# Ledger of designs, part 93: designed miniproteins, single chains, continued (4)

Each design is a single chain, and the fold is of that chain. pLDDT is the mean over its residues in the fold that is shown.

## One batch from the design tools (miniprotein)

Design m15427
Fold by ESMFold2-Fast:
Structure m15427 (fold): chain A 78 residues (1-78)
Amino acid sequence: MSAEEKEKLYIEMDISFARMILAIGKLTEDLEEALELYREAKEMAEKILEKDPENEEAKEVLEEAEEEIKKLEEKIKE
């Protein structure tokens, strides 16, 4: 496997993992734990976009993570 093929595989794996973290965050009952999971997914999406700026899946993960973070921050303030 070439370095280029390996990088592409790692990007695909990172996207899958970020989506899994988002899903776990949605199932997490603890608001602070859910917030940390969404922040993790956001950071992963940002790193993927540094390597592949046109990656639509990474953009979707980033947008969803940011929405969930905003909702939880508003809820925690209550």
Scores: mean pLDDT 81

Design m15428
Fold by ESMFold2-Fast:
Structure m15428 (fold): chain A 83 residues (1-83)
Amino acid sequence: DPLKAFLDALPEEDRERYLEIQLANLFTAKGLLEAARDFVESLDLPEEEKQATLAQIDGDLASVDKEIGSLEEELKRIREERA
């Protein structure tokens, strides 16, 4: 688990801050991808080209959502261990 190995190398106090920063970055990336998706949907492109581009963006969104979920699970674990 590359994320766990990296977090285990950080001082305990920095792990939560690192995850919060990474989540903020991922939410920003998600917002940009959603804006790009809306833009592509607004274009008068051939349906095949539009669907191919939307499928690529949807794939990127799914990847970002999976990464967000993974980081949220780790952040929750760290916070619950401190509660």
Scores: mean pLDDT 82

Design m15429
Fold by ESMFold2-Fast:
Structure m15429 (fold): chain A 86 residues (1-86)
Amino acid sequence: LEAELRELIARIRELARKELNPTQAAMLEALLDGAEEAVRNRDVGRLEGIRESLETLAEMYEESHPELAEELRRTARLLDEIIASL
């Protein structure tokens, strides 16, 4: 699960740099960094909040950046699996 999360985060970072403006990319980077920290700290409440944020961002980017939106949805689903295992 952690290895899959790192891989998905790396893909999202690459897509964000290519597709988003610097401000949007920085905000998404902060959210992804927060997810990694929350997993390390086993912070279920923070992970649930980040999952909801990723789902919201996926909806926002669905039409303009569909590949990014799909990777965001995949990451949100993986966070649900991580939360269930904590």
Scores: mean pLDDT 84

Design m15430
Fold by ESMFold2-Fast:
Structure m15430 (fold): chain A 64 residues (1-64)
Amino acid sequence: MAFADDPDAARKVAEALVERGLITPEQAEELIKESNGTIAGLAKVLLERGLVTPEQLGEAARSL
């Protein structure tokens, strides 16, 4: 499991989403920057933009 206090956690989750084909590597980099590198921020931006569902985000974190 990725932890919120892990500075690479948001990046790892974004990479898992790319691996699942849900977002592109370019989108992953932009979303991480907009989230200020936090998992909570990344999740909010992804959900607000409708790029993934909470289910898909959780599955990506599990697939890491």
Scores: mean pLDDT 73

Design m15431
Fold by ESMFold2-Fast:
Structure m15431 (fold): chain A 90 residues (1-90)
Amino acid sequence: MEEELIEQLRKKAEEAKKNGDTQKAADYYTLIAELYLSLGRYEEAVKWAEEAVKLDPNNPRAYQLLAEAYRKLGREDMAKIYEEKANKLK
């Protein structure tokens, strides 16, 4: 079920990008990152959260997910960088 849900969210994100809805695409990538984080798949969580911030650099949730995923990977320096980015966005 989780892999099916992730594939559906990928398709929705790609459709939103093709329709020019960058905000919606970033939101779907953020949801994909949250799902990977909850599954303990931290490298994938980083990948999709990075795609979300690439589309929407003002997305504090995606930066929070990057910080959390990097912390889980033992990458405290990276986690601190993304926490600071999230905190600057209001």
Scores: mean pLDDT 85

Design m15432
Fold by ESMFold2-Fast:
Structure m15432 (fold): chain A 93 residues (1-93)
Amino acid sequence: SEEELKELEEIVRKVLVSLYGKDTPGIRRLARRIAEFLLYHKNDDVIEFLKKLAELIEKENVTLPELYRRAVKEGKSVREVIDELLKRIEEKQ
């Protein structure tokens, strides 16, 4: 739906802003195109991953490069690091 597309666009925008360190019209257009692609292909696993990543960025102000460095150091995937950090946040609340 159009509402689902707008929600996913905002999630993707937050991730891209974290990655590039800036919010520009070009990044907003890229976020829209990525959101359209993900919804068209029904890639629910990637959509869920991006939702978790956006939540972690907002709550902990963690950058995507920092999450990648943690994953390499711990011998884990970025997804596993995100899931572990979100669990720790939930346990503290």
Scores: mean pLDDT 79

Design m15433
Fold by ESMFold2-Fast:
Structure m15433 (fold): chain A 80 residues (1-80)
Amino acid sequence: MEEARERIEEDPNDAEAWTELARALLEQGRYEEAARAARKALEIDPNNLEALRVLFSALVLLGRRAEAREVFLRIADLLA
């Protein structure tokens, strides 16, 4: 997690670094922060599959069903 934060401080437009931060936050049970970091990655790279997957997992764990469904459809479209 610190490595991802350091990468973001050096380059805040690093979608991969935001995705790694989101994954680490998700593993820590920090679901709202994980969703926020994943959304930052998607602002930089809207088709980042890993960021979409982390966002989906965080939204499911938060019980935000409508938002999770929208993200699921985006993932399905990218994998079709």
Scores: mean pLDDT 84

Design m15434
Fold by ESMFold2-Fast:
Structure m15434 (fold): chain A 58 residues (1-58)
Amino acid sequence: SKKQEELLERAREALREGNLLEAEINVGMAQLLGAVTKDFSFQEEIEELEREIRAAKE
């Protein structure tokens, strides 16, 4: 959905700025919205961003 795209875009921006908490919140919101709307088209992108955020925390 359009809202999932916007949330993932915000997550990428936050990750670029080093704001890991903001990135996690936006990815989590996109994942929750996907589950509620049964829109899994962004699942791969969500999983990739989760991996990048986890790597950045190390």
Scores: mean pLDDT 82

Design m15435
Fold by ESMFold2-Fast:
Structure m15435 (fold): chain A 58 residues (1-58)
Amino acid sequence: SWNNMGIAFFKAGAYDNAIAAFKQIPEPDAVTFNWLGKAYEQLGQLDEAAKAYEQAIE
C-alpha cells in the first residue's frame, strides 16, 4: 500500500519520496497525516508539518 511505501521511504531517509507516497492515499487517516508531519519536519518544512499535524488531530 502507499502507506507502507511511505513509511519505508521515511525509514530510509527518503523524505521527499515518503511525502509523495503518502499523498497518493485517497483518504488519509490521522496516522498518515502524522507521518506526513514528521517527513516535513525532517525536510525543515515547518509550516507544512504544522498543517499535516493539524489534519492528524481534526
Scores: mean pLDDT 82

Design m15436
Fold by ESMFold2-Fast:
Structure m15436 (fold): chain A 84 residues (1-84)
Amino acid sequence: MVKEVEEFAKKQLEKIDEWIAKSKDEEIKEELEKVKKELEEKAKELIEAIEKGAPKSVIRKLLLEVIGLVLRAIGLVIDDELKK
C-alpha cells in the first residue's frame, strides 16, 4: 500500500508540474504551486499513518484529503482553460 500511495502521489505531482508549465496565468501558477506543496505534505502524512498502522478511519480521512487536493488542482486547470 505505501508503494501504491507513493506512485499515485508522484504521478499527480508530475501532472501538476505539467499544468504549471503550460499555464500562462501567474496567479493560477502560484495557486497550483501551493496545491503541489500541500499535496506533498499530505501524501507524506498518509504514508506515515499507513506505516504506523493508524486506524482505517484516519487513513481514509487522509486519503480523502489527498484526493481533494488533486481535485482542487483540476479545478484550477479548468479555471485557466475558461479564460479565452
Scores: mean pLDDT 83

Design m15437
Fold by ESMFold2-Fast:
Structure m15437 (fold): chain A 55 residues (1-55)
Amino acid sequence: ELRERLLELEIEEALYRMKASVAKLAGDEEEAEKYREEAERLRREAEEVRAEIEA
């Protein structure tokens, strides 16, 4: 179901944002940037699913 898909995407986005923050604190800017990019992709995908649900 779309709502379950949205929840999965939101959880995965939150995890990647957390990983990005941890990498940044560790001084790993390269890794932090990679995780941030992945989180942004997941966020856009979640927004598409949300739009489908709200339609």
Scores: mean pLDDT 82

Design m15438
Fold by ESMFold2-Fast:
Structure m15438 (fold): chain A 72 residues (1-72)
Amino acid sequence: MKEKEIENLKKMAELLQKAVDNAIASGDVDALREIRQLAEEYAKKAKELGDEETAKMFQEIVDRAEAGLAAL
């Protein structure tokens, strides 16, 4: 069960990485705020599951969204 949850989280991280890139490119502040919130929630869930690699991926998405918001 946890392994399947980790697999789903990794897929979500890949989708959010693409979403944050698109939001930065389009200057979509609302999308960046939403992506940041979702990535924070998923990072917490990944840490609870013991998947440090996936948690780091989500944290990088949070950091990137924050950098994008600061640049806009």
Scores: mean pLDDT 83

Design m15439
Fold by ESMFold2-Fast:
Structure m15439 (fold): chain A 78 residues (1-78)
Amino acid sequence: SGEEVFIEAVKEAGFEPGESGIDTINSPDLTKEERIKILKAVLKKLREIENDPNATPYEKALARATIKVVEEKIKELE
């Protein structure tokens, strides 16, 4: 219930996702710039969920909470 967001974000950023997508984001082989690129793609996908009329209130709330965490992570890496 969120793993597909990370998988699609990794693909959109131009990388091949690992089994969960999250494994790819946490890979020690990623550069800081590559990690920021993937996290920005995650942020974009989460914002799409917030604006999706078919998303449940729970999915939208989870997306909003995750956006805040991802934004702080990007800020720490920049």
Scores: mean pLDDT 75

Design m15440
Fold by ESMFold2-Fast:
Parts: sequence; C-alpha cells; structure tokens
Structure m15440 (fold): chain A 63 residues (1-63)
Amino acid sequence: TAASQAAQQISTLPGVGPQGAQLAAKGALEGKSKEEIAEELKKLPGVDEETAEKAAEIVEKAQ
C-alpha cells in the first residue's frame, strides 16, 4: 500500500530509522499537520530540518 511504501521510504532517510517512521505515522493518525510531524522528527538525533520536511511530505502524499 502507499502507506507501507511511505513508511519504508521514511525509515531509510538519514537519522530517521524505524523509530522516526513510527513517529511520523502516529502523528498522521492523530491528525497532526505536516509541519507538526516535521517538528517532532527534528527532535530525533541526526535528523536535520530538510530530512524532517522530506519525511513529513512523504507521509502527507501517502494519505
């Protein structure tokens, strides 16, 4: 599914991993905005702003 593909793509982004992919999925399920999901991912060690925004964009497009 698109959601499964998005999770795979997000988990392979530098610094994100499976924990970051899970956080992004949880945020989307809770109705958080793309910006809120990006801010949450930026709190992860090794995730920069561009990577967090990329992950949030992937989540938004997969919904």
Scores: mean pLDDT 76

Design m15441
Fold by ESMFold2-Fast:
Structure m15441 (fold): chain A 97 residues (1-97)
Amino acid sequence: RSEALRKAREHLQKGLKAFDEGNYEEAVKHFEEALKLRPDNAGIHLHLGEAYYKLGDYEKAAEHFRRALEIMDAKGVVTPESLRARKLLEEVEEKLK
């Protein structure tokens, strides 16, 4: 469990670095590896959705934003991340019309 959490954090950090450098395909790979280790982590779903949005994969972006919101809503907490996920979902749903 401890090793899985450490590896998930390492992949999350590598994905965030790739995203900041504009390497969205590499960001997706690292966020997907983090998600395999932590499938119910809303933040990883949010970052993966943002990376897919940058790649123009609006369908996958919407799926991950919806999952992030489901997890956040289940916790009953409104955060800057939940507001961002909702805004990004609205933007990507406009692209899917």
Scores: mean pLDDT 84

Design m15442
Fold by ESMFold2-Fast:
Structure m15442 (fold): chain A 85 residues (1-85)
Amino acid sequence: AKEEAEELVRKGAEAYEAGDYEKAIEYFTKAVELYPSARGYGLLGRALFAAGDYEGAIAAYEEALALEPDNVGLREELERVRAAL
């Protein structure tokens, strides 16, 4: 479960770096479904924002912050997406 999710996060990150945001979203979504993590949700939020899905990005960052409420970086990312609305 956790190891499979970490592998999916790596594949998602590779897709994101290649500019394939659709594939990145698929991998990150599968990763957080297998093993919810602030890192996984944060990366999902970033990919959704890059793809123009602002509502999806907000939801993903809120899930990440629910797991790590004191994570300043995630809060800044969420504020950035909200400013785009």
Scores: mean pLDDT 87

Design m15443
Fold by ESMFold2-Fast:
Structure m15443 (fold): chain A 68 residues (1-68)
Amino acid sequence: SKEDAQKNGEAAAKAGAAGDSAAASTGGYHMFLEGEGEQKEYGYKAAEAGRAGDSKAAAEYGQLAFEA
């Protein structure tokens, strides 16, 4: 759901800000599965950034999904 994607977006943003790229990637993937519209795109980008170890980019995409 959109609400579940927002919750996972917040979790991804917090994990990414803490430097936990693995947790941020997991949150992004859940945003991709649960999200609607732009949340799916932001979730995919957060998951890819987290997987690449770019915790800052993962946090930024998580925040965008939370705000969507």
Scores: mean pLDDT 81

Design m15444
Fold by ESMFold2-Fast:
Structure m15444 (fold): chain A 56 residues (1-56)
Amino acid sequence: SLAERAIAAAKAGDLDTAGGYLVGLGTRGDSAAVREAGEATGDPRLRAGAEKLAEA
């Protein structure tokens, strides 16, 4: 899933790729999945970005 790919990329230190997958989740309207994936990355910037995407 996009969420799994986002988390894996973030754990590998590839924050640009992780952010791209979170945007993909946001464009699908998966607000809960975006928020959960952003939190699971452990990166505060990705979590903040995911929250904004979930609110759109």
Scores: mean pLDDT 78

Design m15445
Fold by ESMFold2-Fast:
Structure m15445 (fold): chain A 73 residues (1-73)
Amino acid sequence: NEILAQMYYIDGMLAFKAKDYKTAIEYFEKAISLDPDFAYAWVYLSQAYRKLGDYELAEKYLEKAKSISPEVA
């Protein structure tokens, strides 16, 4: 649900700040699996892939975030 998605998003953000981008991706993917319209989870999923050098996936997920909410990116 939306609350559980937000909890996974917070865990993903903590991993992202720790520079554990692979763990951050796992948490952001869990957040979007529960709330596919969670635009900020898509933004940070994009940023985590960019940090890992996967620019193609980063752009794909950023475009997804913009399609949900143009203001987030």
Scores: mean pLDDT 85

Design m15446
Fold by ESMFold2-Fast:
Structure m15446 (fold): chain A 60 residues (1-60)
Amino acid sequence: MKEEILEILEEMAELYKKKGNESGKGLFEGSKERVEETELSEEGAKDALESAKEAKKELE
């Protein structure tokens, strides 16, 4: 689950980069690092994953 969140954040960073938004790319790269270092509860990880998936679909 945590790995899926990290993959989605990486894909979102690439989408922002493709749109020419380097600030957005940096923000999501930072979020990826924070998620890697943070221990998430199972419930929090599920909520974060679902929110990230929906946000990514809206960006596509």
Scores: mean pLDDT 71

Design m15447
Fold by ESMFold2-Fast:
Structure m15447 (fold): chain A 120 residues (1-120)
Amino acid sequence: SAMAEAIAAESEVGARRLARAFDSRRDVTPEEALAQSRAVLAADAAGLGDPAEHIRLAAEAALRLTDAERPLDAAEVEEVDRIVEQARAAYERGENIVLSAATREELRRITERLLAWLAE
């Protein structure tokens, strides 16, 4: 998965563990999810790497963590899915995706809610 491959750039051990979790269809730990989401958001805020890829990876991670028990309403799930698909399509075309300030804020809010839920 693209998310596991991105983590591989930072930590070989962490990447292998996360890749196995995704490949074996098991959930990642709350700690791994928290670290991954914060790292991606921090990189995006710092202007590092590809913003479209960062947003796609963060949203995909959030979707995989919550599964059927997502602490998100239907509209928030649809918004995250829309962002993932927009980022994926832009990446495949070699285009940069520019998110509005409102969309970026909404994604951050949703991510913070997921992180708070996972910390429970």
Scores: mean pLDDT 51

Design m15448
Fold by ESMFold2-Fast:
Structure m15448 (fold): chain A 60 residues (1-60)
Amino acid sequence: MKYELTEELQRRLKELYGIDGRSLNGKTVEEIQAALEKALGVKVPREVVEEILDEYAKKL
């Protein structure tokens, strides 16, 4: 699934995780997972990536 992120959600991702959320707009879960792994320096399971995105979507 491709995720279309709001500018506010993109900003929150940058503030909380140091990730440029703008680069994640329209990306697949696999591409978002790769960006998270690069930013955090650790492997992130796909399920965790989906939970993070779903949690942030629910808070908006």
Scores: mean pLDDT 61

Design m15449
Fold by ESMFold2-Fast:
Structure m15449 (fold): chain A 64 residues (1-64)
Amino acid sequence: MLPVAEEAVRLAEEAGDEALAERIREAGERLEKLLADPSASNQEKLDAYNEFMRLAAEAYAAYL
């Protein structure tokens, strides 16, 4: 998992927001898989990146 994803997951878990922590993990894993996949479209990569960043920002805004 990306280091920023690990920190965002940790913040959500420490706050007891297990649902947000799981969503961040799933979004981070999806982003990593798409970035490693040469057949994935730029649009799929951008959508995954935006979703991941949105969820990470929610964790930082709420719990940092």
Scores: mean pLDDT 79

Design m15450
Fold by ESMFold2-Fast:
Structure m15450 (fold): chain A 98 residues (1-98)
Amino acid sequence: DYQKGLEAYIRGDYETAAKYFEKAAEKGNADSYALLGEVYYRMGEKEKAREWFDKAIELYLKEDPNSPRAYVYRAILARLEGNQEEADEWVRKALEAR
């Protein structure tokens, strides 16, 4: 089902992608939360995008307190808030953590 979500996302079918990623997220898949954030962002649903990115960040940090993925999604959230300088800092930390 995660793979079906990815297939829909690649095709630009964001409604179908959201449906499958929501189903995968119910199983605790952090990558599904992150992709739900991406899908809602592309659909113009900024507040829903924030909620799913926050959940993804929480799960990534629970597994690895220095997760590069958590830094990437923190950067995306900063951009959604209009804070480009903070976003650039999180991107730099993500690259350094790898």
Scores: mean pLDDT 78

Design m15452
Fold by ESMFold2-Fast:
Structure m15452 (fold): chain A 62 residues (1-62)
Amino acid sequence: MKIIDTSKLSREEILEIVDKYAEKKGLTVGQRVALLLAVSAGNAKIIEKDDEIEIEVDFSTL
């Protein structure tokens, strides 16, 4: 299991990863947009596990 640092990814790389994940999981357009925004803001982790990409939204409010 490897956590990918999203701050080191380009916008195009983030979009590609989010699109592939959304397609694989059958996410709605709204869910895909929410994931893209969360990843771009640094509020989501991209995890690589067994050659699969997983996205985990880490939302800790105060």
Scores: mean pLDDT 73

Design m15453
Fold by ESMFold2-Fast:
Structure m15453 (fold): chain A 64 residues (1-64)
Amino acid sequence: PDLSVITREDLLNIPGIGEKIADQLLALGIENLKKMSKEELMKIPGIGEKTAQRIYSFLLSRLE
């Protein structure tokens, strides 16, 4: 798969992310997610500090 593309399934594989949060992240779009900090991810309803850290680390590893 293209490392610049994130699927719904990729997001669901992150511990602490359910379908609702995955759908919200996809709705923001990959370009917006690239620009978001951990603090900004924590502003999404249902995302705590640990989950935001996991998302942030995942995005950094996939979106070079």
Scores: mean pLDDT 75

Design m15454
Fold by ESMFold2-Fast:
Structure m15454 (fold): chain A 56 residues (1-56)
Amino acid sequence: KKGEEAMVRLAEEVSPELGEEVAKLLEEGKRSEAGALLVKAGISTLELVEARKELE
């Protein structure tokens, strides 16, 4: 899904390791935990919301 791809892209901009961790959480269906990791890494809640709007 486009939103999940955008979340992984945002994580990869911080570090490749964070990108892999977020991708793994999304594969396991743990989208809320993936979002929390992005916010903890300094991604704004606005950027996260915009990424989710890309879902379909």
Scores: mean pLDDT 71

Design m15455
Fold by ESMFold2-Fast:
Structure m15455 (fold): chain A 64 residues (1-64)
Amino acid sequence: SAEIGKRAQELIKEAAEAIKNKDYDRATVLIEEARKLFSQLPPEKAAEMWEQMTKAMEEALKEA
């Protein structure tokens, strides 16, 4: 559980960096990988990861 959450956060961070670099193909792949990890988490943790991803993506798009 803790390892999955850490990997999900790493993928969110990498996806945000890809968006800032306008590499939307890479960002899409990383987001899809993060989604698969979210499905392996308890519902409360999955919701937390979804919120973190949404915020990171919104911030990255403003910087792109």
Scores: mean pLDDT 82

Design m15457
Fold by ESMFold2-Fast:
Structure m15457 (fold): chain A 90 residues (1-90)
Amino acid sequence: MDAREYLEKGRELYKQGKYEEAVEHFKKAIELDPNLAEAYALLGEVLSDMGKYEEAIEAFRKAIELDPNLNYARALLEGVEKELEIKKKQ
């Protein structure tokens, strides 16, 4: 499988709620293509849904660094930062 095939399979696993398997596929996509901004953004999304907010923030920041035009990743980053503040209050 190439990086894009891992990205697409990871996205399908994420849609199915298979978060751990999705993370593995997105990490493999990044290993094969470390400049694939979309893989970092999708990794951030799945990590956020798993409650791994600090790791999600790092992934979204890397996605935005690689592609500043990923406006949805900026919006998701803001959402995760708010969730992290809520978690610290609980």
Scores: mean pLDDT 84

Design m15458
Fold by ESMFold2-Fast:
Structure m15458 (fold): chain A 59 residues (1-59)
Amino acid sequence: DEARRRALQVRLESLKATKDYLEKQIEELSKTDPERAEAVKKQLDLIDEGIRELEAELA
């Protein structure tokens, strides 16, 4: 039970770090390559959905 909660927390932390990374990439790419920026935004939407699901599971 506790080990399972910790595993979910670690995964949530990992997804949040990935989100931060992708947000920075979108800012940079939006200036130089807007097509790639849009592709990364779609990836970010999927990551946000995953974060929401994990946060609901941990609540």
Scores: mean pLDDT 83

Design m15459
Fold by ESMFold2-Fast:
Structure m15459 (fold): chain A 62 residues (1-62)
Amino acid sequence: MQEVEEMIAALPKEAQPIAEKAVNGEEPSEEEIKKLAEALGISEEQARELLEDLKKKAEEAK
């Protein structure tokens, strides 16, 4: 849990709520994925991968 929280804290303020939704098992919208990609300067595909990694890491912590 702590490790995932640190990863989220390293994200821009705009991206943090989107990452938190993914960690909580909520489905981010396409618009949220796009916003995350823009905030990080990455592609939408990379943003989806990041959210999947965070979700997987949160599941492993349970």
Scores: mean pLDDT 76

Design m15460
Fold by ESMFold2-Fast:
Structure m15460 (fold): chain A 73 residues (1-73)
Amino acid sequence: MQEAIDNLFKAASAVNAGKYDEAIKYAQKAIELAPEGSPLRAAALFVLSKAYEGKGDTEKAAEVRAEANRLLG
């Protein structure tokens, strides 16, 4: 759990710094480590969506955002 949280913080920091490739890597690790259906996994998916949007990959960003919203209901 803590390792997933640590990766989520790194991903969010990378997005804020405009380091979208790093943000994608950290967000992917957070998703991998977070329990299925958890708010932590949803948060990691939202950060991943923002990173893809920052890279101009709007379609992939929308897809990942939809998955995050699906988890939250």
Scores: mean pLDDT 82

Design m15461
Fold by ESMFold2-Fast:
Structure m15461 (fold): chain A 71 residues (1-71)
Amino acid sequence: SMRDAFAAALTRLAKGLLEGGVSNDDVTALVEAIAAGDEERTRRLLEENREKISPESRRAAEQALAAQRAL
């Protein structure tokens, strides 16, 4: 289902962020911001952690946010 696919995408994103060295608090905050469709908070957290976020994880976060906002 779309809901299951979105949850799986957020789980993969969280794993990638943790592997990159993003703090557990910032990973939680970023996942919550994306799930809420909060573009400003998502953008801020991505910028604050930019050196720890792979291009793949950044793209995944942006795609998940765009999908959530399109609903």
Scores: mean pLDDT 84

Design m15462
Fold by ESMFold2-Fast:
Structure m15462 (fold): chain A 56 residues (1-56)
Amino acid sequence: SDSEGIRKGIEEAERLYKEGDYKGARAVAGAALQEAKRNGDEELAKRAEEIVKKSA
């Protein structure tokens, strides 16, 4: 795919983080990170990884 699904996952994780749902943000960002790695999308992988780190 053209990374749209991964990008939407990152946006959802950011939304959850802003709402204070750190567990939800980490779970969604973790899933997006795995998909970005599978797709070889380094930029999206970095964005997802940042959310995972700040949601710990």
Scores: mean pLDDT 85

Design m15463
Fold by ESMFold2-Fast:
Structure m15463 (fold): chain A 70 residues (1-70)
Amino acid sequence: SEKEELEKKLEEWTERIRELKARGERPSPEEVEEFSRLLREAYKLAVENKDEELLEKVREAGLLLKEVLA
């Protein structure tokens, strides 16, 4: 389903950003843009479906992106 594909992509991107942060590396501008678009799509889906678990995953992923960019 669209939700399952989106959740899988969100998880894969979140893991990549976690690895970059652990190494003190910064994601590329293209990676930031792609992940930001994915976060917006996942947020919309979570709100539409009242999916609290997905909403929490989006929040955590967004915070991680902010931390790696700081």
Scores: mean pLDDT 85

